# Ledger of designs, part 92: designed miniproteins, single chains

Each design is a single chain, and the fold is of that chain. pLDDT is the mean over its residues in the fold that is shown.

## One batch from the design tools (miniprotein)

Design m3413
Fold by ESMFold2-Fast:
Structure m3413 (fold): chain A 66 residues (1-66)
Amino acid sequence: SKRETIEEAIRLAKEGRLEEAIELLVEKLGMSRDEAERLVRGIVEASKVSEIALENALADLEKKYV
C-alpha cells in the first residue's frame, strides 16, 4: 500500500539509507526524483527534531523525578 511504502521510506531515511528511500518512492509511488529527494530530506529533518525533543524531555525528568 502507499502508506506501507511511505513508512518503509521513513525507516530507510532514519537509518541513513537515503538513496534506497529515494529509489523506493520513485519506483513504488511514481514520484519524480526531485520530489522524492525533497520528501526524504523532510523526513530526516523531522526525525532529528523529534529525537532532540525527546532527549531534552528525558533530561528534564531525570533532574526532577529521580
Scores: mean pLDDT 74

Design m3414
Fold by ESMFold2-Fast:
Structure m3414 (fold): chain A 57 residues (1-57)
Amino acid sequence: YEEAVLKIFEMKGERRKRAAEVLRLYVEGYSLAEIAERLGISRGTVRRLLREVGIEA
């Protein structure tokens, strides 16, 4: 979790904001499908953002 937050800080612009939103919902216990629906993005995008911050999903 802490490492994921640090990786988000390495990102810029919209990518950083979206990665932060995805991580918040993931930590809250939401599934990839639920996060995708709430943010209006694909499950593939959710998984990719999680992997970019060091979470295997």
Scores: mean pLDDT 75

Design m3415
Fold by ESMFold2-Fast:
Order: sequence, then C-alpha cells, then structure tokens
Structure m3415 (fold): chain A 75 residues (1-75)
Amino acid sequence: MKEIEELKKMIEEAKKLPLEDAVRTYSEAQKKAAELFKKAIEEKADPETLRKIVDVGNEAARALREAQRQLRAKK
C-alpha cells in the first residue's frame, strides 16, 4: 500500500527535524497509521498488510517516545 510507504518516509524525514517538530511529526504518523489500520480492516486487507501497518505504527510510537525522552533531557 502506498500509504504504508508514505508513513515510513514521514518517519524517516522526522528524524532530520528538530526534536519539537519530530515529536509532532511522529505523533501525526502514529495517528495516520491507526486510521490506515481501521481502513484496512474495513477493506478486508490481507494479514501481511495489517502486520505492516502495525509495524509502522509501532515504529512511529517508539520514535515518538524516544524523541519525547530526549526533549525532556534538554530541560
């Protein structure tokens, strides 16, 4: 699905941003991954597609937590 690749690109581009902007971008990526998962279930997507969406959502969530941790460390 094009949307999964777009989310992956969004996460990669966010890594180049200042921490505050990265947090916002990772949060948006996680929200979009959740919306895509709901759409994929409604469209009866195959299990591999659902797994890829979950993987991307987890990647965004992990990146968000790490960026938030780093932002807090900067005082």
Scores: mean pLDDT 82

Design m3416
Fold by ESMFold2-Fast:
Structure m3416 (fold): chain A 70 residues (1-70)
Amino acid sequence: MSDEEIREELKERLMKLGLSEEDAEEAARMIVEGVKNGTEHRAGARLILEYGLSPEEVRELIERAREMMK
């Protein structure tokens, strides 16, 4: 699956969690880059602090991104 396809799927999930389209797009980008670079802990912390996501929601999003990037 391409990075663009992964970001679009994550964006849809983030919008269902209550994020705006712009915030969901940025959050999806942060998740994909974090997984690629091994910096998921930083991406996760920013998602909680900047977008108000729960630790559980962040874990599920990161796990989904990892599965799609295999």
Scores: mean pLDDT 82

Design m3417
Fold by ESMFold2-Fast:
Structure m3417 (fold): chain A 66 residues (1-66)
Amino acid sequence: VDYAARARELLARAEEALAAGDVETAGNQVVGAYSLASRAGDEELVAEARRLGARVKEAADQLGIH
């Protein structure tokens, strides 16, 4: 299983969902990406997932979604 490639796909989907205002989907995709990036041992992808997760939380707070 290519965990790094799957993590990148989930991060891309999360970015698209966030841009579309679908914060719930973006949050779910980020959680999946973080898990896969951690399994891959890819520190860059882990950091990217953490940063995107923070952006998702900020967007959820701005929209009143928790």
Scores: mean pLDDT 82

Design m3418
Fold by ESMFold2-Fast:
Structure m3418 (fold): chain A 56 residues (1-56)
Amino acid sequence: SPYEQALRELAREAVERMEKLIKEKNATTDEEFSEIVKEVGEELRRRVAELRAQFA
């Protein structure tokens, strides 16, 4: 469905963004990784909520 395709794309973008931030920040510690995961997770959460509203 278009909704499922959009969700998969958001998930893919989130993974790519995490990888880019890890590289840009030269993250090597669990704490640094946790900060990146939190940042990307918050953005993904907002985008998913917006997508859900469009299909409600």
Scores: mean pLDDT 85

Design m3419
Fold by ESMFold2-Fast:
Structure m3419 (fold): chain A 68 residues (1-68)
Amino acid sequence: SDEENEQILQSLRDFARSLGLSEEQIAEIEALARETLARLKTASPEEAKQLLSEFGERVRAIIAEGLA
């Protein structure tokens, strides 16, 4: 639901801020999360697993860059 999606996005933003990421990096993660959530609406369970794995990889890369 949109409510659940906004809660996920809020949690991601709060977590990223707690790690000291810039507002620009937080916006990048949020944009990626919105895109992933939109794709999940039409994804099969197998596709959803792959999308979540890819999302996790990209978020980790952004966080690692922000912490350096």
Scores: mean pLDDT 80

Design m3420
Fold by ESMFold2-Fast:
Structure m3420 (fold): chain A 112 residues (1-112)
Amino acid sequence: KEKLFKELLELFEKNKDKLKELSPEELAALFLAFREVLYERFPEAKEILTDEFFLKLVENFLNSDLSLEEYFIELTKLILLKLGFEGSEEELEKLSKELVEEAKKRAEELLK
């Protein structure tokens, strides 16, 4: 966890000119918190969201035209579908938004 936070922080610091909404430290905390929330809710996500895969997702975000919130919601939907989510589109969107909000709250606690 601490190693991933450092790698995320270094990646965002290197690309800080591409950051529009949050600082490198805030983004590193948010991405780490997001992965931890998914690991707690869906233990099977540990096999999918490896450190290497997760760092590649961050690089994809840095080259994306989506807002931070739009990116996390769409990413969460894709992960949930890959994990076998079988609900409606409305349920998928609602759960994705709830998981993103939980990650935001946990990221704020990591920065204290």
Scores: mean pLDDT 79

Design m3421
Fold by ESMFold2-Fast:
Structure m3421 (fold): chain A 67 residues (1-67)
Amino acid sequence: MEITDEEVLYALGLIYLAIGNVEESKGRKEDAIEAYEKAIELFKQAGDTPENKRLIEEAEKRIEELK
């Protein structure tokens, strides 16, 4: 079974989303925003799926709360 580039991008997006959650919980707003922005870019590159759109919206909402 060959892992596709899209699957790798999706996995990296999930990792950055998790990093953003951790940084947010520690009060590191700038680091959290940067991690969420990277997650959004990775999910956009991974593919146009309903799941990716939902994860992008969650990350965008968290960025708005950190402004």
Scores: mean pLDDT 82

Design m3422
Fold by ESMFold2-Fast:
Structure m3422 (fold): chain A 63 residues (1-63)
Amino acid sequence: AEEDIKKGKEALEKGDYKTAFNYFARALEKDPNNVEAKQGVAEVLEKMGDTATADRIRAALAA
């Protein structure tokens, strides 16, 4: 899970949003409650233009 999150963040920094999404998705398959992976998915979605879904994920994490 932690390695998948690290790889997802690296891909996100490089602008490879598809690869970043896949790594964060793998982290969530292994640990569905992983906050960093959920934050990573939200950021990928925001970068891809789905700000509404990203905002909902972040709101759920802040509660």
Scores: mean pLDDT 79

Design m3423
Fold by ESMFold2-Fast:
Structure m3423 (fold): chain A 69 residues (1-69)
Amino acid sequence: SIADELAQRVRDAVLNGTPEEAAKVEAEALKWARDNLSPAEVGRVGDRIDAAYTEAQAERKKLEEERKA
């Protein structure tokens, strides 16, 4: 689904990019959703993007902790 595609893009940016790049990708994905989807769909996509961002940030933190050990 498009929500999964946008969430995956945000996840990849958080894990592999800079914080600035991740924020830009998130903003770009949300803008695309607002421009192309209904308000109800934007809400659902936003929830999925937020979940993906949070999960990816937790994974990145875990990788950083493992690197310090």
Scores: mean pLDDT 81

Design m3424
Fold by ESMFold2-Fast:
Structure m3424 (fold): chain A 80 residues (1-80)
Amino acid sequence: MSREELEREVDTALAIMQAALLKKYPEKATLEDVRKLGELARRSRTPEAIDALRDLSQAFEKAGKTELAEEARRLVEEME
């Protein structure tokens, strides 16, 4: 595995972990948290990271966090 491949794997893992934490505690999530996750997903460029952000957007909508859901959706659209 190259350094670049390792860095992509690390960013993907961090994105998935961060998305899972934000889904578990949506009331604690901020726009800054969503944007940082978006940066990790963009750097990783993996479908898994993008899917994590998409799932997070749906979870925020279900939790009534409309502003956070819209930001996550926008970031997904920018990467697709």
Scores: mean pLDDT 81

Design m3425
Fold by ESMFold2-Fast:
Structure m3425 (fold): chain A 90 residues (1-90)
Amino acid sequence: SSVSLSAVEAYLDRLLDAFLKATKPETQIAIVEQFERFVLGVMKAHPSLRDAIAERALEKLEEAKAHSTDPKVIQKIDEAAERIRRAAEE
């Protein structure tokens, strides 16, 4: 089945919205982990969209980081961003 970049981006936007509305660091971390798993999964399944998906994902993670003050949340965002960048190089 074909996957559209627009559908991927819409799901990433929903996860970012949920992250920004979350009040507990544990919930924010869980959303970042779900975001990372989804992004890495679709990048692996759809190599033709890999670079575009990585670019969109990194943009959303940067926005999440800009709204974060908890060091553990920031660390999880940085770890997710690093893994996504690494996956885009393969």
Scores: mean pLDDT 88

Design m3426
Fold by ESMFold2-Fast:
Structure m3426 (fold): chain A 70 residues (1-70)
Amino acid sequence: MTLEEEAKEQIERLKKAVELYKKNNVPKEEIIKELEEAKEIFLKWMKERKAPQELIEKFEKEVEKILEEA
């Protein structure tokens, strides 16, 4: 699996997690905290694997959109 495919799958996992959290009435503040933690962990993983800056920026922008909807 490529770094781009891994990033795309991580975004889909985060979207599904938000849907599950909302379905279970998890407070918005807790959802945001969990998403930010997952974002930082995955960004570190991408940087350790020498992911292109463009891919890192694309991932960060997609996570920001998910956070706005949470």
Scores: mean pLDDT 82

Design m3427
Fold by ESMFold2-Fast:
Structure m3427 (fold): chain A 95 residues (1-95)
Amino acid sequence: MSMEDIEKELAEQAVRLAEEAARVAAEKDPELAELAEEVARLLKELVEKGAYEAAASYMFQLAMVVVFLKKGKVEEARELVEEIKERLEEELKKL
C-alpha cells in the first residue's frame, strides 16, 4: 500500500468531515453551513489537484468543528471553520 493511497483516503475523510459539519450547522446557523460547504469545496479542489497530504492535514481540525457543533459551541466552530477556509485558500494559491 503506497503512502499516496493512504493520504488520498485521509483527504477524502477530511472532505466528508467538512460535509458533516455543514449538515450539522444547517440546523443551527445557515451562514456557518455555507462556510463549511465552501471548506468542503476547497478540500475537493485540493484532492482534484493531487494535494492529498495538504487536504488530509485538516482532518483533526474538521473533526473538532463537528464536535463543537454537536455540543452547541457554534462560535468556536465558526472561528475554526473561518481559519480553515483561509488556510485552504492559501494552499490552493501555492499550487
Scores: mean pLDDT 86

Design m3428
Fold by ESMFold2-Fast:
Structure m3428 (fold): chain A 80 residues (1-80)
Amino acid sequence: SKAIEEIIKEVEKLLSETDSKKVGEKLLELGKKYEKEAPVAASALSGVGAALYDAGDGVSPEDIKNALKGLIEKIKKLEE
């Protein structure tokens, strides 16, 4: 779906971000935006977003990148 493709592109843009709270805020924003069009993907975005926002400085840039990669793979499977 177009919504899933747009979500994946937006999450991929976040792979260069190192601020966990900023990444978390962006994922939460995407979850709200796509709640109606892609509710399962939106739920996954909100869950990972909340976790990264709450972790703040407790996670490394590598941890953030790995969380985003896992989220992208999970969302891609929703198209299959």
Scores: mean pLDDT 84

Design m3429
Fold by ESMFold2-Fast:
Structure m3429 (fold): chain A 84 residues (1-84)
Amino acid sequence: MSLEEYLRKLEELNRLIKEGKEAFKAGDYEEALKLYRKAAELAREIGDPLSLAVALDNAAEAYEKLGDLEKAEELRREAEEALK
């Protein structure tokens, strides 16, 4: 991708993480999860394994709050794999 496209996606990624954290703090775990999933997709597109791991770990916390411990474990494993 172009440098301009990369920077736009990085800005959107950072915005989605921020908005996801705000939704999580408000107790809107489903909205937080949706935002974190979008952030994870952008991190994969731009090839940023650290941002991918951050988005997946935050999504796992949202799943834990929703009571889906199995999905939370799956995302944490994917986050660990992203850092290899």
Scores: mean pLDDT 87

Design m3430
Fold by ESMFold2-Fast:
Structure m3430 (fold): chain A 76 residues (1-76)
Amino acid sequence: MEKIELKSTLILRSPTLSPAQLAGLAVRLHERGIEVKGLSTAPGQLTILGESGEIVVEGDSEDELLDKAIEAVKSQ
């Protein structure tokens, strides 16, 4: 609750995905009516920060991470 003072700025951090790929994912989520406050990745993991909370997905490839992220969001 405290320390997420993000004024409409999307934070993109990735050792696995390029900034362009993270931006593309954010656009795709926005097209589905999902607000994204932040995206971060670690090896084999993607975290999405939105109005409904945190969504964490795991996968062995960037394509798998993207697919799982979209499916996890659809389940909300």
Scores: mean pLDDT 64

Design m3431
Fold by ESMFold2-Fast:
Structure m3431 (fold): chain A 61 residues (1-61)
Amino acid sequence: SSSLQQQLQKIQQESQKKAEASRQNIENGLKIAKELGNYSGVTVDQVMAAMATGREAAALA
């Protein structure tokens, strides 16, 4: 039987998986950019932070 605690735990796990998928996509994109010589020194963490800020702004609108 699913308790509220188990439901919250599943939501957290799904959120973590989505965050990991996003990070992997950004990391792959930056690797490609670096290979092409278009690398500006932008880190995965900087891109993730910018995306998070954009999502927060959209959620408040």
Scores: mean pLDDT 69

Design m3432
Fold by ESMFold2-Fast:
Structure m3432 (fold): chain A 58 residues (1-58)
Amino acid sequence: VEEEIKKEVEKAAKEGKKKLKVVIKSDNLELGERLAELYKTIAKEYGLEVEVETINTS
């Protein structure tokens, strides 16, 4: 999961994007929140702003 997130963020940064919008679909609110924090943390390392939207799919 972390490796996949890092690849997505790195790709966006290499493409010259300054902001990444991520939609997290999860049937577990806690898992969705953890993923959102992980995206924000990794994106900050690459100088990207992240907008995260979580959707409950259950």
Scores: mean pLDDT 76

Design m3433
Fold by ESMFold2-Fast:
Structure m3433 (fold): chain A 70 residues (1-70)
Amino acid sequence: SSLDEQLDEFEEMLEELEKQGWSPEEVREYAEFQIEHLKEKAKEFGDKDLEELAKRAQELAKKHLAKLEA
């Protein structure tokens, strides 16, 4: 789905930053910034799909960063 595609792109971006030498902390900060942006857009547009995307992106980032720091 379009939502799943956007979530996949988000994960790919985090992986790309890691490949470029970003620290886990810098990747976390980037992810948090992007998630806050999604939350603000969801509120501004009244878009429930963007709200769900933000929630899923937040959980994905937590799992991704936990594995990266292991």
Scores: mean pLDDT 81

Design m3434
Fold by ESMFold2-Fast:
Structure m3434 (fold): chain A 64 residues (1-64)
Amino acid sequence: SRMDELEARLLTLPDEVRAAVLARTMAAVKAAKPKTGQEANDIYLEELERLVAEAEEEVRRAAE
């Protein structure tokens, strides 16, 4: 599933980076003030995917 793919990608990130991505994702969901659990889930998945991609690029650049 989409979540399983994102979890696999999260596990490739350093622990500190993974924690920051998850914290930022949760903050974004809270800030959006979703009216339903489905809206919260959709925002979570979209934001998590975006932040994971950004973190993967940052880790890649840091590796030179």
Scores: mean pLDDT 83

Design m3435
Fold by ESMFold2-Fast:
Structure m3435 (fold): chain A 61 residues (1-61)
Amino acid sequence: MSLAEKVVDAALKAGLITEKQAEELKKIAKEKGDAAALMALVNTVPDEKRDELMQLIEEVS
């Protein structure tokens, strides 16, 4: 499992994204790579939840 897929699963479990967004981000990771998926994830999460997202990325990295 890629780094981006692990981060996406963690973000979904934390309620930062929807199940549909998680599926779309995992597709991006498979087709365009982890960096593209992580950038899309950051842009999907609201600014007020960005600190929580950054903590999750650090925890799964």
Scores: mean pLDDT 81

Design m3436
Fold by ESMFold2-Fast:
Structure m3436 (fold): chain A 74 residues (1-74)
Amino acid sequence: MKEAEELTEKGKELAKEGKLDEAIEKYREALALDPYHAEALRNLGEVLEKQGKTKEAKLVKAVAERLEEERRAA
């Protein structure tokens, strides 16, 4: 959990630097540790959209939204 959070923060830093491919790699590493990490999924979707990978971005964002809804329903 904490390691996935750290990787997500690293990805956010890389995205701010315009290193979109490296940011995606960090988000994917975070999701390998915690597949249900909504923040990593949301940020991955945003970076994919910036790269023009709109279809992939929509799928990833939809998963993140679903996880947030389930958290609220608990």
Scores: mean pLDDT 80

Design m3437
Fold by ESMFold2-Fast:
Structure m3437 (fold): chain A 68 residues (1-68)
Amino acid sequence: SMEAEKQEELNAKMREIFARYEAGEISPEEAAEEVGRLVLEITGDEEAAALYAALTRHELALLEAEKA
């Protein structure tokens, strides 16, 4: 499991990715890919990276459905 400091850094940088998505600077797919890459860089865990990318894709799909 990730240390608390790594989790806080991950959460902060994920919020920056989501803010760029909300500003229309990146697509939902680009945001999910950036989250996966971020998790891999911080944790070195490919399974965690895949999980976070999937969760991000799911969350953004729900946001897109609410806009439709």
Scores: mean pLDDT 82

Design m3438
Fold by ESMFold2-Fast:
Structure m3438 (fold): chain A 63 residues (1-63)
Amino acid sequence: SKEEEEKLKKEVKEIVEKLLKEGDEERAEIYERAYKIALSQGITSLEKVLELAKKMEKLKEEE
């Protein structure tokens, strides 16, 4: 729903802003990308976005 999308957007934005303030631009980018991918697939769950972001972080370590 639109309300769920708005809530997710705010929650992800807070996480990204916190990471940027801590100087962690790389993780901020990963979380923002995970959010955009999840949203493009109709996923509005923060838990699923965080799971995707963690998987993306792990894949980067393997490259």
Scores: mean pLDDT 81

Design m3439
Fold by ESMFold2-Fast:
Structure m3439 (fold): chain A 85 residues (1-85)
Amino acid sequence: MTEEQIEEIARILNELASIPGVEVEKDGNVFTIEVSLDPETVARADEAVARLSKIPNVEVEKFGLIYTIKLNLTPEQLARLDALL
């Protein structure tokens, strides 16, 4: 994964955290995105998550209004991502 891809991941995650009614939780390399029932919030979150899912080594699962995002990053790449969040 390139540094530009890590920066793109950070930008999308920060965008998701900025959406009203979206909560972002981090546990190591796993991000949990909880989305409110508001249709506009759901649409915005879906679009941001769709962009994130196009990045290599990013796995996305959806269960109801909860997205689980798993980043298959090296420890060095994860530390770089943490510095950008």
Scores: mean pLDDT 83

Design m3440
Fold by ESMFold2-Fast:
Structure m3440 (fold): chain A 68 residues (1-68)
Amino acid sequence: HHHHPVFDPRRLSPLDLEVAQLLAEGYSDEEIAERLGISRGTVARRVDRIMEVTGAKSREELVALLRG
């Protein structure tokens, strides 16, 4: 048997999880970039990775999933 949880921690780095948490709290990519000391482009790449792991088709869907 092989089960894929909604969030696979083996595919997500600590930075990816931090980005996901801030997205769930309603922060924009720009605000997340400022808070984490990274570029907006890095945030966008991390959001894409989180979307792949969660199966979300859009950023809006991802935020809804993360908020529960």
Scores: mean pLDDT 76

Design m3441
Fold by ESMFold2-Fast:
Structure m3441 (fold): chain A 91 residues (1-91)
Amino acid sequence: SKEELEKRLKELEKKLEEAENIEELEEIIEELERLIEEAKDYPELQRKAIELLLRAAKKLLELSETLEEILRAIGEILRAIGLELDLELSE
């Protein structure tokens, strides 16, 4: 339901604000990716979730110390940008 997805998005936004390590951010990113797919019938919710995904991916990059972690974070940023472009081009 739309209401359930909105509630999950708000919970993920709070988790993102409180997240202090890579493991927590990776969990939030996975949950946001799942929510974006589930919200396919609700473009506004997809857009908000993608914005939050981009914020989470940027925070992941800030906490990244190894080349592997940095490349993973960059990959997530690029994925979020791709999802945003797909929504914008859908009319």
Scores: mean pLDDT 84

Design m3442
Fold by ESMFold2-Fast:
Structure m3442 (fold): chain A 65 residues (1-65)
Amino acid sequence: TTKYVAAALEVAAAGVDTGVPVRLEERGDELIITAQDVSDEQLAILRATAERIARATGRRVRVRL
């Protein structure tokens, strides 16, 4: 199963939920969710998304603003 596709769909959903442009980048064994100009509430959604992806994929996931 291509867990990367599932992660990309989760990130796309978070972008819809927050209304901010969100990108998913793969860097070796790490996944990076990138966004700019986010509120505390939007950041909480992105961090929750990162935690779900980390649990589902077993990979390190971080949020970069």
Scores: mean pLDDT 78

Design m3443
Fold by ESMFold2-Fast:
Structure m3443 (fold): chain A 71 residues (1-71)
Amino acid sequence: MEEAERAAREVEAALAADPELAALVQAKLAASKRTGGLAALEEVAEAARAAGRDELAAAAERALAGVRAVL
């Protein structure tokens, strides 16, 4: 829970530093008609991995794992 929140903050900071990746994630969410933080984290993890942003992908995966471990 707390770890997932920290990982989510790392993702937010990384997206703020990379507006092109942030725009890509938003475009994917809009195209898929998906909303919510869980869907956003899934798209961030996929986009970051595809772009070779291993640190961001790991942060998004940690946030997802923490949320899924609770429910």
Scores: mean pLDDT 71

Design m3444
Fold by ESMFold2-Fast:
Structure m3444 (fold): chain A 70 residues (1-70)
Amino acid sequence: SMKEKLRKEILRIIGEILRLIGEILDLEERLKKEKDEEEIERLKKEIEELEKRREELKKRLEELSKELDE
């Protein structure tokens, strides 16, 4: 069934979003404790890149959810 394949893809994307949230939280916790300015800048950039990836996946999830309702 097409709806079953779509549900599996939605669950896969949800799993990826949750993993990214976990990685972001770990980096934010590390950032709070970091004293090296170069490492702080690196961590901020890495967080920004992961947040961008999360937003892209959220957009894809919304698109797939609309397809599932059809």
Scores: mean pLDDT 86

Design m3445
Fold by ESMFold2-Fast:
Structure m3445 (fold): chain A 100 residues (1-100)
Amino acid sequence: MGLSEKEKKAIEAVIKWLRDSGLYERLKRAGLLTDTPINRGYPIDLDLTGAEALALTIVYGVKNGWSAEEAVEAYSPAALAVIGKENAEELYEIAKKALS
């Protein structure tokens, strides 16, 4: 596994906000999230759903000092286009608070 408890909580918090905001359904409808876990070559050897992969990428963006937009774009440029700057910043701050 290799995820810390803080990283797991940050991933859960990001996914919760995605669902509560309606962004999860928008991203899924756009074909940008998958329900089937697959290993995507992340630094952690995990089979991730699309939502978990997006959340993990945002968490690693926070840990590496990336901007919110850079973190979301690293998952998918098309996902950044759907999410937008303001929502990317909110997701980033949620991850940052959970990691603290």
Scores: mean pLDDT 78

Design m3447
Fold by ESMFold2-Fast:
Structure m3447 (fold): chain A 67 residues (1-67)
Amino acid sequence: MELIIELPTMSEEETRNLAKTLSDAFGAEAEVLSPTTIRVVFPDEESARRAIQFVTTNEPSAKITVV
């Protein structure tokens, strides 16, 4: 399952740290597209749902698009 995550209030360092957390904690393949945008591929829909909940809980301004 593929997501685009936009983080308009985060710094480039915070965005990179989130990408690493998504890879390490959720087994995702995360790519930083810009200082405020991450493309993430999850192994399954359950991992993606848990990651969405994690991101929205920690960064409520995040915009998540399901591809």
Scores: mean pLDDT 83

Design m3448
Fold by ESMFold2-Fast:
Structure m3448 (fold): chain A 68 residues (1-68)
Amino acid sequence: FSLNTREILRENVEGARELAKRASESPEKGTAALLMSIGSILDAEGLGDEELKREAEEILRETKEILK
């Protein structure tokens, strides 16, 4: 089967980014962004997608800076 795995990963990275922007609004959103970013890094590494991995790593870093 042809899985749109890369497109699903891209959507997850975009979702993590939106949650990260809202991390200061609630701990739940910050935690969700953190977990989605970590998962996206692992998935991107498994797929060999260096661009998406870098983007997910940036979102993780930004989310960690926002969380108290």
Scores: mean pLDDT 78

Design m3449
Fold by ESMFold2-Fast:
Structure m3449 (fold): chain A 79 residues (1-79)
Amino acid sequence: MKLSEEDLEAEVLISFGRAYVALGKIALEVLGDREAAIESYEKAIELLEKAKEVAKDEKLKKEAEELIEEARKKLEELK
């Protein structure tokens, strides 16, 4: 089974979003850099919102939404 181009793009964007969430956690927990953590979570949200718009598969949309909620909760804790 081959994913649609839109769903493949969404998967790539979700992967980048996950990477930025991980970078935000590392920036905060390992480096103590709140500014870098905030920037990383904000970038994750941007990429995941785009993934949610592009995705045709409901599972990919839900995955992006869950990651957006995680990043937003972390961002709220930092501001």
Scores: mean pLDDT 83

Design m3450
Fold by ESMFold2-Fast:
Structure m3450 (fold): chain A 95 residues (1-95)
Amino acid sequence: YYSLAMVYASLGKLEEAEKYVEEAKKEYGEDNPVVLHARGFVLYKQKKYEEAIKEYEKAIERDPTYSLAWRNLAKALAALGKEEEAKEYLEKAEA
């Protein structure tokens, strides 16, 4: 279900993406890093960058090795004009 949330968000189908995030929460649990990342990605596509950052931070707290969450957190920071912070998080994603 989280993969469907990611696909629909990428297609701009944000209502469908939100539906599949809710299904992923039921299957994997709300605190699962993959579910948190998928929710953050949908929020990012909605241009809710601050909310997306909070979800990505939760995903990283649960799994610090989740490189996609670090990379997407950096993208959200860059979207808010925080380019220096974004670079630091990108380095952590690539490490």
Scores: mean pLDDT 80

